# Ledger of designs, part 28: designed miniproteins, single chains, continued (5)

Each design is a single chain, and the fold is of that chain. pLDDT is the mean over its residues in the fold that is shown.

## One batch from the design tools (miniprotein)

Design m16939
Fold by ESMFold2-Fast:
Structure m16939 (fold): chain A 96 residues (1-96)
Amino acid sequence: MTVEEIIELAEEFARYLKEKAKTPLQKEVAERVEDLVRAAREAKDDGIAATLARDALTIPFVLASKSKDSKEGSETEKNATEALLEAVEKIDKKLK
């Protein structure tokens, strides 16, 4: 993936998280992801931009992994998208 592709993917995750956000915590996580994506876009150095964008993508992935969803799939985008959807649902359920 190019730096631009990583940033675009992170932007999509931020948008998805916002669309799926049902609780204040989910909305706060979405805002944090957007902050990282904005910082990545503003970064002049490609390495810094890529790192910040990857951090934004890592948040939903780590949340899903903590929910015991951590196997199968060589496709990072697919795994991260699925992890995002499941993390959102599991957070909503566990906080209630």
Scores: mean pLDDT 62

Design m16940
Fold by ESMFold2-Fast:
Structure m16940 (fold): chain A 136 residues (1-136)
Amino acid sequence: SLSLEQIAELLKKAFPGMSAEEILIEMERSGIIELDQRERDLSQAKSVDQSIDILRSAVGAEDDAIQMIEALKEYEDLDDEMYDVALSAEEEIRDRYLKGIKDKVTPKQSVDLVRQDRDIERDARDRIRDIYRSRR
């Protein structure tokens, strides 16, 4: 496993010349694309076991996103409000997936979860962008 310092270094290499705030905005944009793929994968699931396996992978992806946000905060001085909004959104999405796994949700119910989570992610993205604009 990578340390938060190593994660921060990798993010700076992936996004050279960008501020922590600009990196977060790009991550949020990529997160929306990942949700679109997740919805597609869940729509093609043929059983509860298949949708649960996809949701477990999704929890892992949300854990990775949380670690990236934490790394930007600890090592790159990410704006406190942008950090709080981003972290809260990813934790809410992760917890909803964990609940879906426990409830043994069907593929159809899993698709409905991801559609609702997309609204959470878009709201967070818009708030983050508004905060960023207010600091310039």
Scores: mean pLDDT 88

Design m16941
Fold by ESMFold2-Fast:
Structure m16941 (fold): chain A 83 residues (1-83)
Amino acid sequence: DYKRRAERLLKEAEMAKRRGDYRSYFSNYRQALEEYLKSEDEDLKMQAKIAQLRRQADMFHFMGDSETAERLYKEARDLERAL
């Protein structure tokens, strides 16, 4: 199902990140978010939004914009606490 496909893609993304392959990290992460967004489950949609914010934060951190990255990480944490 969508959740299992998304979870598999997220595991592949994390493995890519650990080996420094950010191209595969972002590619697999994007695909995982697309699978979550196909769900009718509001909690899964919220988790997809949180994951999207974290991905954007990682990108800004990678680009050297630590201030924008911190703001996006805080937004993601706030949403996760509300969940």
Scores: mean pLDDT 77

Design m16942
Fold by ESMFold2-Fast:
Structure m16942 (fold): chain A 65 residues (1-65)
Amino acid sequence: MLKLVAAKIELIGFGIDAGVSVKIEEKDGVLEVHIEELDPEKNEAFRKKAEELSKKFGIKIKVVL
């Protein structure tokens, strides 16, 4: 539970800092991250951040473009 909240906070913060519109849904212990971004470098940075947080907290994070 706390790991999901921590990962969600870090993802929201990363999105705000990057200027990316982010909607996060929690479903069955999985974070589903919806982003709307046309810049492929920003999309790649977001995917890398999600993978980093997934490993850090031991949770599954799914990025949806």
Scores: mean pLDDT 77

Design m16943
Fold by ESMFold2-Fast:
Structure m16943 (fold): chain A 101 residues (1-101)
Amino acid sequence: MAEEDEAFKKDLEERKKNTIKELEKKNVPKEVIERVEKILDELEEALLNDDEVKMIKSRLELVKIFAELKYDDKKKIEEEIEKEKKETLSERAFKLLEESE
């Protein structure tokens, strides 16, 4: 039984490390990464203690952080795409019209 607890803790630590690595790869600010790490620690404690309320709270905080990160990435990508597409879409639209006749 003690060895099963150690294996479970090791699996949680590996998942935590993988999540942090993914955030670092996406150039997420260190402050946000530290907040995610703290919430993952709280989630690990909740899972080990079967605390459903704490699990729900930690999950909601993670979803909120990831939603905010996805919004910022989407806005930056949309601004860059809009600048390139305004010139390219007109050229592509005219070419499609000529090929349709």
Scores: mean pLDDT 66

Design m16944
Fold by ESMFold2-Fast:
Structure m16944 (fold): chain A 74 residues (1-74)
Amino acid sequence: SIEDLLTEFVRLLAETASKEDLNRALEILFESLVRVNEGEPLEVVIEELEKRLADLVTPEQLEIAKRILEAVHK
Protein backbone atom coordinates (compact mmCIF):
# COMPACT_ATOMS: atom_id res chain seq x y z
CA SER A 1 0.00 0.00 0.00
CA ILE A 2 1.00 3.66 -0.32
CA GLU A 3 0.91 3.93 3.50
CA ASP A 4 3.38 1.04 3.86
CA LEU A 5 5.74 2.60 1.28
CA LEU A 6 5.55 6.03 2.99
CA THR A 7 6.14 4.47 6.43
CA GLU A 8 9.20 2.55 5.16
CA PHE A 9 10.58 5.65 3.36
CA VAL A 10 10.32 7.80 6.53
CA ARG A 11 11.68 4.98 8.74
CA LEU A 12 14.78 4.46 6.56
CA LEU A 13 15.38 8.23 6.23
CA ALA A 14 15.14 8.67 10.03
CA GLU A 15 17.91 6.03 10.40
CA THR A 16 20.35 7.72 7.95
CA ALA A 17 19.48 11.39 7.36
CA SER A 18 19.61 14.58 9.44
CA LYS A 19 16.25 16.17 10.30
CA GLU A 20 16.93 18.89 7.70
CA ASP A 21 17.67 16.34 4.95
CA LEU A 22 14.62 14.25 5.97
CA ASN A 23 12.35 17.33 5.80
CA ARG A 24 13.83 18.36 2.42
CA ALA A 25 13.42 14.83 0.98
CA LEU A 26 9.77 14.76 2.13
CA GLU A 27 9.16 18.24 0.63
CA ILE A 28 10.57 17.06 -2.72
CA LEU A 29 8.49 13.85 -2.59
CA PHE A 30 5.26 15.78 -1.82
CA GLU A 31 5.96 18.30 -4.63
CA SER A 32 6.51 15.36 -7.00
CA LEU A 33 3.26 13.68 -5.87
CA VAL A 34 1.33 16.92 -6.56
CA ARG A 35 2.88 17.17 -10.04
CA VAL A 36 1.89 13.57 -10.91
CA ASN A 37 -1.64 14.17 -9.55
CA GLU A 38 -1.90 17.34 -11.70
CA GLY A 39 -1.13 15.32 -14.84
CA GLU A 40 2.59 15.80 -15.49
CA PRO A 41 4.16 12.78 -17.26
CA LEU A 42 5.35 10.22 -14.69
CA GLU A 43 8.71 9.65 -16.43
CA VAL A 44 9.58 13.40 -16.34
CA VAL A 45 8.66 13.71 -12.63
CA ILE A 46 10.69 10.57 -11.77
CA GLU A 47 13.79 11.87 -13.63
CA GLU A 48 13.59 15.17 -11.72
CA LEU A 49 12.96 13.33 -8.41
CA GLU A 50 16.11 11.23 -8.98
CA LYS A 51 18.22 14.36 -9.57
CA ARG A 52 16.77 16.33 -6.63
CA LEU A 53 17.10 13.42 -4.15
CA ALA A 54 20.54 12.16 -5.34
CA ASP A 55 22.48 13.83 -2.48
CA LEU A 56 19.76 13.39 0.19
CA VAL A 57 18.82 9.69 0.05
CA THR A 58 20.36 6.27 -0.59
CA PRO A 59 19.58 4.29 -3.79
CA GLU A 60 17.30 2.01 -1.72
CA GLN A 61 15.35 5.01 -0.36
CA LEU A 62 15.14 6.52 -3.87
CA GLU A 63 13.62 3.27 -5.19
CA ILE A 64 10.89 3.46 -2.52
CA ALA A 65 10.15 7.12 -3.45
CA LYS A 66 9.82 6.11 -7.13
CA ARG A 67 7.40 3.29 -6.18
CA ILE A 68 5.28 5.80 -4.23
CA LEU A 69 4.98 8.01 -7.35
CA GLU A 70 4.08 4.98 -9.51
CA ALA A 71 1.42 3.88 -6.99
CA VAL A 72 -0.21 7.36 -6.96
CA HIS A 73 -0.11 7.61 -10.80
CA LYS A 74 -2.66 4.76 -11.03
Scores: mean pLDDT 85

Design m16945
Fold by ESMFold2-Fast:
Structure m16945 (fold): chain A 78 residues (1-78)
Amino acid sequence: MSPIELLGQLVAKLRSIPSVSLEQVGETQERLIRAIEAGDAQAVLDTVDDFIERTDLSPEQREEIRALGTQLAEAVAA
C-alpha cells in the first residue's frame, strides 16, 4: 500500500474518534505529510506516538493507530 493510501486510512481513523478535534487531526496530518515528503520514517513514528500520548484513547484505538503508523513508517522507509 502506498504512503498516501496509508496516510488516508490513518487520518480517517483519527477523525472517527469522538474525543479528537479536527484541529488535532489537521496538525497531525500536516506533520505526517512533511515526514513523508522528507522520507523520514522516524518523524512518522514520533508524530504518531505524540498523538497517542496527548489523546485519551482506548487500548484498542492505541493499538490500531500505532499499527497504521508503523505501516506508514515502513512504507516511507522503503
Scores: mean pLDDT 84

Design m16946
Fold by ESMFold2-Fast:
Structure m16946 (fold): chain A 85 residues (1-85)
Amino acid sequence: GPERARQAAEAAYDAGKSPLETAAIGVREAFRLAGKEDAEVRLELDENGQPVLVVKTADPTDPALNEAIGAALEVVARKRQEEEA
């Protein structure tokens, strides 16, 4: 669920992982808990050279997985804001 993805992301960030690695760890944990361990999670650069998280799964429209992804990304955004303050 979203709370577990959030917890995994917070633990990864506190362990010194980069924001993108933190997001990837949270998303992978969410997929694992949903029984979708075969989903691919990658970190790539977009056309503007910005780092992006790419997720490939058999069911990309699963709302529970989308909520868990959002929860992990919110942890990264909050931690970055705290570091910039």
Scores: mean pLDDT 68

Design m16947
Fold by ESMFold2-Fast:
Structure m16947 (fold): chain A 66 residues (1-66)
Amino acid sequence: MEELLKKMEEIAKSEPDTKELTKKIFELADSDPRLSPREKAALVTAIVLRKIGDEIDKELQERLEK
C-alpha cells in the first residue's frame, strides 16, 4: 500500500487535469490485486476530491488577489 499511495500522491501533484488524474489513479489502483473494487473506488474518490478542493482553493485565492 505505501508504494501505491506514494505513486498516487505523485500523480495528483503532477497531473493538473482532473479527468486524466482520475484515469491514472484508477489504472494504478486497478493494477494492485490487494485492493477490492470498493477500496479502489474509495482511493480514486479521495484523491480526486482532494485535487478538486485544491483547485477551488487556488481559484478563490486568485480572485481575492484581483
Scores: mean pLDDT 73

Design m16948
Fold by ESMFold2-Fast:
Structure m16948 (fold): chain A 94 residues (1-94)
Amino acid sequence: SHHMQQEIEEIEREHDRRMMEILQRFRRGELSLAEARAELARENEETLRRIKEVLDKHLDPETAEKKLAEYEERLRRAFENAEAEMRRIAAEQA
C-alpha cells in the first residue's frame, strides 16, 4: 500500500541519517574502527526490525518474508559500502 511504502521510506531515510552520523563520528576520531562497525551493525539490526514490523502489518506472511529479504540485501550492501568507506579513511590516516 501507499501508506506502507511511505512508512518504509521514512525508516530508510532515518537509517541513512544514522549511518552517516556513525561515519562522521568515526571521521572525527570519536569511534575506533571496531566501535563504528559495531554501531553500524546494531543500526542495521534495528532498522530491519522496524521494517519487519511494517511489512507484517500490511502484507501476508509469505509476501512479507520475500520483501524483508530484499530489504536485508539492500541494507547489507549499504553496510558493506560504509565499511569500505571507513577502511578508506583509516588507510588515509595511516
Scores: mean pLDDT 88

Design m16949
Fold by ESMFold2-Fast:
Structure m16949 (fold): chain A 57 residues (1-57)
Amino acid sequence: LSPDLLAEIAALDAQKPGAADEVHDLAEGLADGLGWELDEVHYKFAITILRVELEST
């Protein structure tokens, strides 16, 4: 993962403890669902989903 993505994950975890684990689980689920190898694009999408959820609650 890029340093920028790691920083975004850390920022989410600071807002909601365990959000880093949720990002990893979502990224893996996205890769598995698409039949693709886990990549930064899956993490970026997972971060976006969780950020929207945090902003909505």
Scores: mean pLDDT 75

Design m16950
Fold by ESMFold2-Fast:
Structure m16950 (fold): chain A 71 residues (1-71)
Amino acid sequence: SEYLEKLRELERKIAEAVAAKDYETAIKLLEEAKEVVRKAVEAGELSEEEGKKAIATLEGQKKQLEELKAA
């Protein structure tokens, strides 16, 4: 599963960026992950419900990181 493997790799990179306090990079990677989720749903690798939940989770993480960056 091409898209699911890419999501796993993006999750690793996001965690690394957050650990480094590189919130700008982490936010960009979260946006990339949202696009990969949409493509995974289109390809049938994720259901619409799974994709919707994943995007909501990623959007929530992005908002938290934007608040940390603004502080």
Scores: mean pLDDT 86

Design m16951
Fold by ESMFold2-Fast:
Structure m16951 (fold): chain A 90 residues (1-90)
Amino acid sequence: SKKQQGQQLIDQVYQMIKNKDFTGIVDKAKQATKLMHSVDPKDPTGFHILGDVYKSLSVFSQAISSYQRSLRLDPNFQRSRRNLQDVLTS
């Protein structure tokens, strides 16, 4: 299913961050976000993962934007709120 494909890409993205393998990571995270939104357009997870990717690359402007987009979809998504605060105070 598209949901399973999205989750698999998410798992791959976090493994890449853990291994500091950043080749193609933004495109993979964008693909995961697109798949997740095709299943549930209000799922905050895709933009959260994009935020984590940009944060790992030290592209803080894009990380902030991505976490803010996550919080627009779900204002109660504590993971994005926490990570946004972390980026803003770094």
Scores: mean pLDDT 87

Design m16952
Fold by ESMFold2-Fast:
Structure m16952 (fold): chain A 76 residues (1-76)
Amino acid sequence: SAQTISEHLAKAQEHFESGNEAEAAGDIDTAFKHYDKAEEELDTVLLLEGKLSPEAQRLSDDIGVRALKIAVNKVT
């Protein structure tokens, strides 16, 4: 349903923002957990709709970029 999809998109955005806050605070473990949860919410939207909207795809891309930057900085 549209409500269910909207709820998953809202949770994905919320987790992305929480991940960004954790990263800014230097809490790398918490940042990764939030980015993982944001991706899980978007995976649920993809499963329910068969595709992501352009806005949801941009969010997915942004999550990936943020997670990659943290991973590179953690291991270097």
Scores: mean pLDDT 83

Design m16953
Fold by ESMFold2-Fast:
Structure m16953 (fold): chain A 96 residues (1-96)
Amino acid sequence: MTPEELKKEIEEAKKFLEENPELFEEEIAAEPPESKEEKIKKIEEEVEKLIKNAPSEEEKKIIEEAKEEALKKLEEGASLLEAKYVALYKMAELRA
């Protein structure tokens, strides 16, 4: 995935949230992980899948650094979505 493709995905996600904020609030309310440990586990599982499918060692390192940033946000009380966005932003920055 190129930095431009990732940036486009982030912009599309932003647009989707702008157009459907109510649906997003419903989804959060329906399945909110209440415990920090559940949020951390979900991030770790997604990161492990990305690392397994990474085409290069450089990509794996980028994913690992993005994971650290996401986990740090979760420790600060961020939502799963916020942590994912922070990880995506970090990955885009490191690839640039």
Scores: mean pLDDT 68

Design m16954
Fold by ESMFold2-Fast:
Structure m16954 (fold): chain A 57 residues (1-57)
Amino acid sequence: SLEEALEKTLKGAAERLAAGGPLPQNPSEELQQQSLDILEGALKKKEEEERRRRLEE
């Protein structure tokens, strides 16, 4: 699904940012936490959208 592709893109982007350029070690942990927050938000939004779609039935 489009949402699944979006989640993968966000995950890849976050990992790429952490691996790119000279970065302190602490920011890598923060970026990982932010990635998790984004992922959880996307999952919740997907769940809510599915609920609405079912109600449309």
Scores: mean pLDDT 65

Design m16955
Fold by ESMFold2-Fast:
Structure m16955 (fold): chain A 84 residues (1-84)
Amino acid sequence: EKEKINKEIADIMQEIVKLLVEARDNPEKAKEYIEEVEKKLEKLKEIFENNEIPESQIEAYEKLKKELERLKKELEERERKEAE
């Protein structure tokens, strides 16, 4: 069902956004939240590979991947400053 798949994608994307916010608010647990985000992104990739998905949803997925990479860089910079 297209509606069911769209709902599942939306729910996973909302969970990813929430985890990204939690990682920024709780740096000491950020690695755990990042791991959960990566797992959820992999699940979205599987859904996309097994279903015909609108370009708009693929674009949203790519945006979330870029946001995760940005967060990872922010955490690396913070760890570097603490080590100095």
Scores: mean pLDDT 79

Design m16956
Fold by ESMFold2-Fast:
Structure m16956 (fold): chain A 71 residues (1-71)
Amino acid sequence: SVAELQAAMGELYAAAEKAAAANPEKAKEIRKEALEAMARGAEGMANPEKLAEALAEVEKLLEKMKALLES
């Protein structure tokens, strides 16, 4: 759903900012990946046929960001 995508995008943004702060030398790359996923999320919200794909991509990157924060 759009609500699930919006929630996942919010969590991704927060996790990416924390990951960037924890990894200053990779901060630019982390933020770039997050922005690209957020753009895909916005496309999914605008195009219902892309919603599931956008959600999957946002959730995948969120897991990656959480892994960076746990390591």
Scores: mean pLDDT 81

Design m16957
Fold by ESMFold2-Fast:
Structure m16957 (fold): chain A 90 residues (1-90)
Amino acid sequence: MREVLLLGAEAAELYGRGEMTPEIARELTERLRELVGTRSPLAGALAAIGELDPEAGERIRRVVEEAERAGLSDAETYLLAARVLREAAE
């Protein structure tokens, strides 16, 4: 579980900073599949984490809702989600 949360945080940080590449996305997706199996389609690390850790998923949903209410960009929303994921991993 901790490894999944940290991978999700790393992916969210890369998206938020505009540093995600197709090669990095592929590597992170493969690692996440190895940790959680191939049963769940991975639309993104954030979606998978919500299924595996309901508390982290609930916190992410609240962050996304608050970001939407505040009119934040996708990048800002990803960085907020990454923070929640790192805190949940500790």
Scores: mean pLDDT 69

Design m16958
Fold by ESMFold2-Fast:
Structure m16958 (fold): chain A 70 residues (1-70)
Amino acid sequence: REEILEKAIEEARRFGERMARDGVSEETAELAIQIFVQEMRKEYGLTEEEAELVRRAAREAYERERQRLA
């Protein structure tokens, strides 16, 4: 169980970092993260709490990478 969640969080971080590097706007990134989380929920059968952790991981990775590039 923990292994699945950890994998989903890792994929979320990579997704967020990639969007920041590609210069994706904050508005577009938010929509993309919403879709990504919905797909992760379906693929891994995540609970609402786990899906929220995945969403936060993607957002935090996007914001951190964006600040690093500034």
Scores: mean pLDDT 82

Design m16959
Fold by ESMFold2-Fast:
Structure m16959 (fold): chain A 68 residues (1-68)
Amino acid sequence: SEEALRRFHERDEEARKIGLKSQAENLKKQADTLLEEAKTASPDVRKQLIDEANKLKQKAEELLKEAE
């Protein structure tokens, strides 16, 4: 049935979007953790932590755009 096949594809697409949003949330949490660590780090380490956090945030934004 075309209705059954369409419902299967809709469910599969929904699961994929949920997965992307979950991955984005995890990346944001990791970025927030790195930013907290940066507050007490030495200047050189702080820069590395901030750079890594920014990369994670960018990747999270890209995943959220794919989920829309």
Scores: mean pLDDT 85

Design m16960
Fold by ESMFold2-Fast:
Structure m16960 (fold): chain A 94 residues (1-94)
Amino acid sequence: SVIEQLQQQADLSSTAVPSSIYAERLRKRGLYEAAETMEQLERASESLAVSLEVGEVLRWIGDLIQAELDKRRGLPVDQAEVDRLKAQIEAFLK
């Protein structure tokens, strides 16, 4: 559900990698769970102990957002890769 919200609100992202601005915009739309998830990931990425793992997840979310934006522009998108990214993000967020 959080991943579906992130894809639906891809236009609110100012960068390929989600930022605090994206989280703020999600909050203004009433998508508190998605906003909180993004804020937690960004804070965790500042920790030296988990920064590599969280950085990888933020990269996957950025790739997912970029794929959604490309699809909306009519550009070719690898749907199998999108499905793989969703599965990896969901597995990490459990």
Scores: mean pLDDT 75

Design m16961
Fold by ESMFold2-Fast:
Structure m16961 (fold): chain A 111 residues (1-111)
Amino acid sequence: SEQERLYQDIERLAQKFALEFSMDNFKGALQTAKELANSVDAFRRLVTDPKLDSMVREIERLLEQLRHILSEAEEALRDGDWEQARRHLGEALRIIEEMGVLLKKAMRELS
């Protein structure tokens, strides 16, 4: 299904982000996280089951936080502030992991 395809894309992007971050490839990690955010946004729009409405709202909240942090990371990278970029992308990793737990739960409920 489209939901399963998007979920698989999100899992791959989350793994790629974690790897790029661990290698101090902050420009790559930022781009991967932006792509992940777009896939999460597409996934949540396909979840129309009313029983999952509270979970969709929590995903929306985390997605908004992620986009804000990615904006700060992008600014830090533009300024050459690698330490600030690392801090912001580290916070992005935490949010991505939290979203992953919710997305996995949503997929189980949709199966």
Scores: mean pLDDT 89

Design m16962
Fold by ESMFold2-Fast:
Structure m16962 (fold): chain A 85 residues (1-85)
Amino acid sequence: SFKETVEKALELVEKVLSKEKITKEDARKLSEELFRLSEEAKDKKAEGLLLGLGASVENLAEYGTEESIREGLELAKEYLKELLK
C-alpha cells in the first residue's frame, strides 16, 4: 500500500540520519535503495514518490556537503511523516 511504502521510505531515511556522520556514499546507497523500492511498487503513486525521493537524495549525494545532506534528509523525514497523518 502507499502507507506501507511511505513507512518503509521513512525507515530508510531515519536509518541514515541515525549515523554520527553521513557521507556522500551513504546518500548514494539510500538513493539506490529508494530506486529499488520504486521497482517493487505496485501502486503508481508509491512509485512516483520513491522516484522523486530517490532523485532528490541522488542530487544530495552528488552536489551536497555532509551538512546539506543531513538537512535535506531531515526535510525528507518531515515530509514523509506528514504523508502518514
Scores: mean pLDDT 86

Design m16963
Fold by ESMFold2-Fast:
Structure m16963 (fold): chain A 96 residues (1-96)
Amino acid sequence: SMRGEALVTLAKAILLAKKGKTEEAGELLLKHFGAEKYNEEFQEIFDELLEEAEKLGLSMETEKDYYKLLLKAILALAEREDPETAEEIRKLLEEE
């Protein structure tokens, strides 16, 4: 699904950014969402991710805690989408 692929791409980009690979993260996002037709899908998913992160975040004192919170939020969204997407994201999180 486009939504499932978008959530996996966001998780990969967040993990790259957490590792300081911000250029690679940006290129990955551009490759997936760079087409004009995907702008609405990106904005919708990003807004949902921020809402979920806000619900989960009781304390964020460091940039590392912020990335951790975003990854937890994206996994929560993926679990609502489908089990396959959630499993793929869980495997990515094990690489932290």
Scores: mean pLDDT 71

Design m16964
Fold by ESMFold2-Fast:
Structure m16964 (fold): chain A 63 residues (1-63)
Amino acid sequence: SMEEELARRAIEEYLREKGESLSEEELEELVRWTLGWRRGLKLPDSMLPPLARLVVDTHLTYR
């Protein structure tokens, strides 16, 4: 879906900015987590990039 593509792109871009890399499995998990939070909180798609950054930062902190 477009939402999934936007979330994946935002996650990949942020990881590149931080010089971090994740497996494809971890990436897909973060995409699903980001979309789950967006839907659960009823946030607009425009909030996907900041939400993706939060999800990435949380994952990297508690991995």
Scores: mean pLDDT 84

Design m16965
Fold by ESMFold2-Fast:
Structure m16965 (fold): chain A 90 residues (1-90)
Amino acid sequence: SVEEELEKLAERFHEYEDLSKMARELTEQIRADPAAAEALVEKWKEEALEKYKDDPEKVKVIEELVELMRLAIAGRQARAANPELEAPAE
């Protein structure tokens, strides 16, 4: 699920404690309203990029997290549309 993927991403970036906390909060928000997942990720991206705009390392991590989150959401939507569909070509 998207929530599980986001939790794994938070664990991968545990060295960035603030970003891990923000990712976990986003995961909880998506769990509460899965239909708003894409909008929640976009809002989180804008807020995180503005907060860390002067830290290029964190900006790169944020961009990677957002891309992975969007891929997880798209994968979930594809599987929901066709339950017989194996995961897209990885």
Scores: mean pLDDT 68

Design m16966
Fold by ESMFold2-Fast:
Structure m16966 (fold): chain A 84 residues (1-84)
Amino acid sequence: GEVEELLARLEAAVAAGDVAAAREAFDRLKTILLEDPDALSLEQAQRLLFLVAATGDAALNAEARELAEQVGGPLREAADSLGL
């Protein structure tokens, strides 16, 4: 599905050190989560937060934390499990 394709794109961007590509994938996942907080499973939400952290980009990590606070659900549970 679209979420799995976006997570795969984010993973590829992280492996390449391509923060711009990582941001594009994150921005689409953010749009999906703002429309449906339950669009990601807990495991997908954990993978999203892990991959965003792996970018090392402070702004992207700040946006991910803000998104978790805003949407709640599995993304907030994932953030809490990671000590965010």
Scores: mean pLDDT 87

Design m16967
Fold by ESMFold2-Fast:
Structure m16967 (fold): chain A 66 residues (1-66)
Amino acid sequence: MEEGEKRARELYEKLLAQGLSKRQAVIEAGTEVFREARKLYKEGKKDEAEKLSAGAIRAMQEVLRE
């Protein structure tokens, strides 16, 4: 599992455990991972930022299909 996918899924599970709805958990987890990716992008770590974003998108799409 790619780092971004793993990170997004871990955040999603944590937010679900805190009582958020599936929709809220997906939005919050995605927002957090994209914020992390944006920070990496500003630091010049573009490849890492792209991998993180791509992995997060894939994980969120899988959750939304379930």
Scores: mean pLDDT 78

Design m16968
Fold by ESMFold2-Fast:
Structure m16968 (fold): chain A 62 residues (1-62)
Amino acid sequence: MLSDEEKKKKDYELAAQYRALKAVDTDAANKFALSHTSEEVLKLAEEIGRKLREIGDEFESL
């Protein structure tokens, strides 16, 4: 029996991993999502992606 905290941590890690893959290879990320992730994890991956995009834009303003 996993705690809610452990489950959320794993979902967040999967979302982060999915987003990292999507940054390198979108097709591979989509295949990963179909095999390992729920809609909730994909939604988290989108949110993480938006935050990373904002950080990237800030860095590029240099």
Scores: mean pLDDT 67

Design m16969
Fold by ESMFold2-Fast:
Structure m16969 (fold): chain A 92 residues (1-92)
Amino acid sequence: SSEYEKMAEEVLEAVREELEKNPEHAVTHIKTYAALLLAEVRRLRDPEFAEVALRTLEEIRKLAEEKIKDEEQLKELLEFLDSVERELRAIA
């Protein structure tokens, strides 16, 4: 769906801006975005959206690994993203 891809692009742009403008709070805010994405996939129960969400989560992971220099914060975020990925794969 073009609407799902647009939503994914908006989430990725928000994550990029958070990493650049608010690095001190980036991990907390990215976790919130990932949790909201999972909640929306669960609400709609659309496997197509779950697939788009999984691709979005992978792009968030890549951005986090590139931009987050604090190893403990990065580990915390990646462990959270792994938990969200497992939940999304159960729906897809």
Scores: mean pLDDT 86

Design m16970
Fold by ESMFold2-Fast:
Structure m16970 (fold): chain A 68 residues (1-68)
Amino acid sequence: MVLDATVAASVGNTNYLSISGLKAGDVVRLEDGNIARVISQTGDMAVAVAETDKPLPVGTVLKGVVLP
């Protein structure tokens, strides 16, 4: 499944992404090659965390593929 992940916040090398349709514990490979892990879910919205070499700008939309 291909999803849109939107950067909601960035603190140092840690990026917080908003993704719809995922559950806590799901893992996503982003188009930049980084891995995001879903840490929380409220309704249809999930928050995932990705460690990157540099902070991603807030509002950046990345394609992600859900890993099995």
Scores: mean pLDDT 80

Design m16971
Fold by ESMFold2-Fast:
Structure m16971 (fold): chain A 59 residues (1-59)
Amino acid sequence: SKEQAQKDFQQTIENARKMEEEELEENSHLGGKEGLDKYEDEKQAQGTKLMQLIQSQMS
């Protein structure tokens, strides 16, 4: 029925949203403060390495 199809569609969207929230929760757990600090350090190191590479190649 049309109502059943509508209901199924809404249920599917709700389930997808729940899954996304659960994945976000897991990533938050792994990311923590320690993960954030590590990410920041890695980003800094990558930036420095890239700049050194560019300077070396363009010189």
Scores: mean pLDDT 65

Design m16972
Fold by ESMFold2-Fast:
Order: C-alpha cells, then structure tokens, then sequence
Structure m16972 (fold): chain A 92 residues (1-92)
C-alpha cells in the first residue's frame, strides 16, 4: 500500500511524507503516526491518503482512522474512492 501524509499550518504546507508500506497494518500505522507527529509539530490540519490493493481495505482503513480521530477529539473528513482513502484531520 501507498501512504501520503501532508501537514498544514495557517494554510501553508509544513511537511509532506510518502512511503510504500508492505502490509495493510503498516500503512494504517505509518499514516496515523505521521499525522500525530505533524499535529505535535504544530500542524492545524493533516491530510492522510492511503492507496490499497482492494476497495475493502480502503473502506476499512477509513473506518479505523475515523475511530482514531474521535478518540483524539479531532474533526475528521473521510473520502473513499475505489482503492484510495483520504482522511483530513483538523485540530479543534
């Protein structure tokens, strides 16, 4: 799976990271870890994009990231398009 994460502060891109993950679990973990690091660095908005081999994996990842956002008290927007899921997290 492919992982792309971008952090923004005051509308400016502060950091972008890309990775190829060997497993579904690694992709979700890398995406969430990078998002949390960006939020800790002062990002007020983080965008996570994950691309999987299957639509079912993309939908599952979206649900897992939604649960994580709720636990962290973040605003979330989740979009699933085929094998790709995009999650936008915003600091309250």
Amino acid sequence: PRVEVRGYKDGELIRESRAEAPTYEDAVEIGLSQALLLLAEGADKVEIELTFPTREQAERAGEELRKAAESLGLFDEIEVSGTRVRVTLVRK
Scores: mean pLDDT 81

Design m16973
Fold by ESMFold2-Fast:
Structure m16973 (fold): chain A 92 residues (1-92)
Amino acid sequence: MLSMKDLTLLMSVVGIRMAGLIFEAKRRGDEEKEKKILEVTKEVNKKFKEFYKYVEEGNYEKAKEILEEIAELLEPLDPETAEYIREMIEKM
């Protein structure tokens, strides 16, 4: 079973990666890419709230489904972070 520290680390890694992608898009002046990353970030944050709700309820089946949805959203922007999330699902 993943500890609360593992879940906090997962959220932190995703947050840091998304912030880095936003910074790179701004540096390049790619307004369309920045907008897309911001939209994905909002949806990911919404899904993380749903994920924590299911974890607190002990519903790990639904929690895993939500993490997979987050991984699918991130894969086009950051496939390495998507893979990291899938590795965390396997440990649940």
Scores: mean pLDDT 81

